# Designed miniproteins, single chains, continued (5), part 111

Each design is a single chain, and the fold is of that chain. pLDDT is the mean over its residues in the fold that is shown.

## One batch from the design tools (miniprotein)

Design m19855
Fold by ESMFold2-Fast:
Structure m19855 (fold): chain A 97 residues (1-97)
Amino acid sequence: SEEVDFTVPTDLSADTSSEASRRLIEVRTTLRDALLAGKSPREIARELLEVAERLGLPQEAIDLFREASEKEGEEAWRLILRGLQVVDRWAVEQHRR
């Protein structure tokens, strides 16, 4: 619920980190809501793919969610988890820059 107004005359790393945090929250919220709705791994992967493409997340995560959307059950879940790990790593890296 915070609007980060760009009034801080420093490097862009803080703004990038805040934007990354908001994108990470949207990914996590999408996953949570889909799990609570009892959606299949394939359906969850399709929703995560849409969010990742819209938010401009790393291509590696987009590719993993796309592959997961073409799989079923356990294999789809493994790909979703790998894609989420890529998103988490990206968000941490944005904070370190």
Scores: mean pLDDT 79

Design m19856
Fold by ESMFold2-Fast:
Structure m19856 (fold): chain A 66 residues (1-66)
Amino acid sequence: MLSEREQAREAVDEAMEALRRQLAAGELSGAEFSARIAQISELYAKYKAGELSLEEFKERLKEIVE
């Protein structure tokens, strides 16, 4: 079983990989990709600050990636 921090890190890595695939497929512009990366970074910072639960963090990551 992964720790909560490891689960959060893996969720970020999976979201980043999904965004890279969308960029490569032409589904995102470079500007949209950068904006979504910034949103992920902000969410991760809020999670690390204790403002979001792991579950809420994962749900919000899915909204960014979709």
Scores: mean pLDDT 82

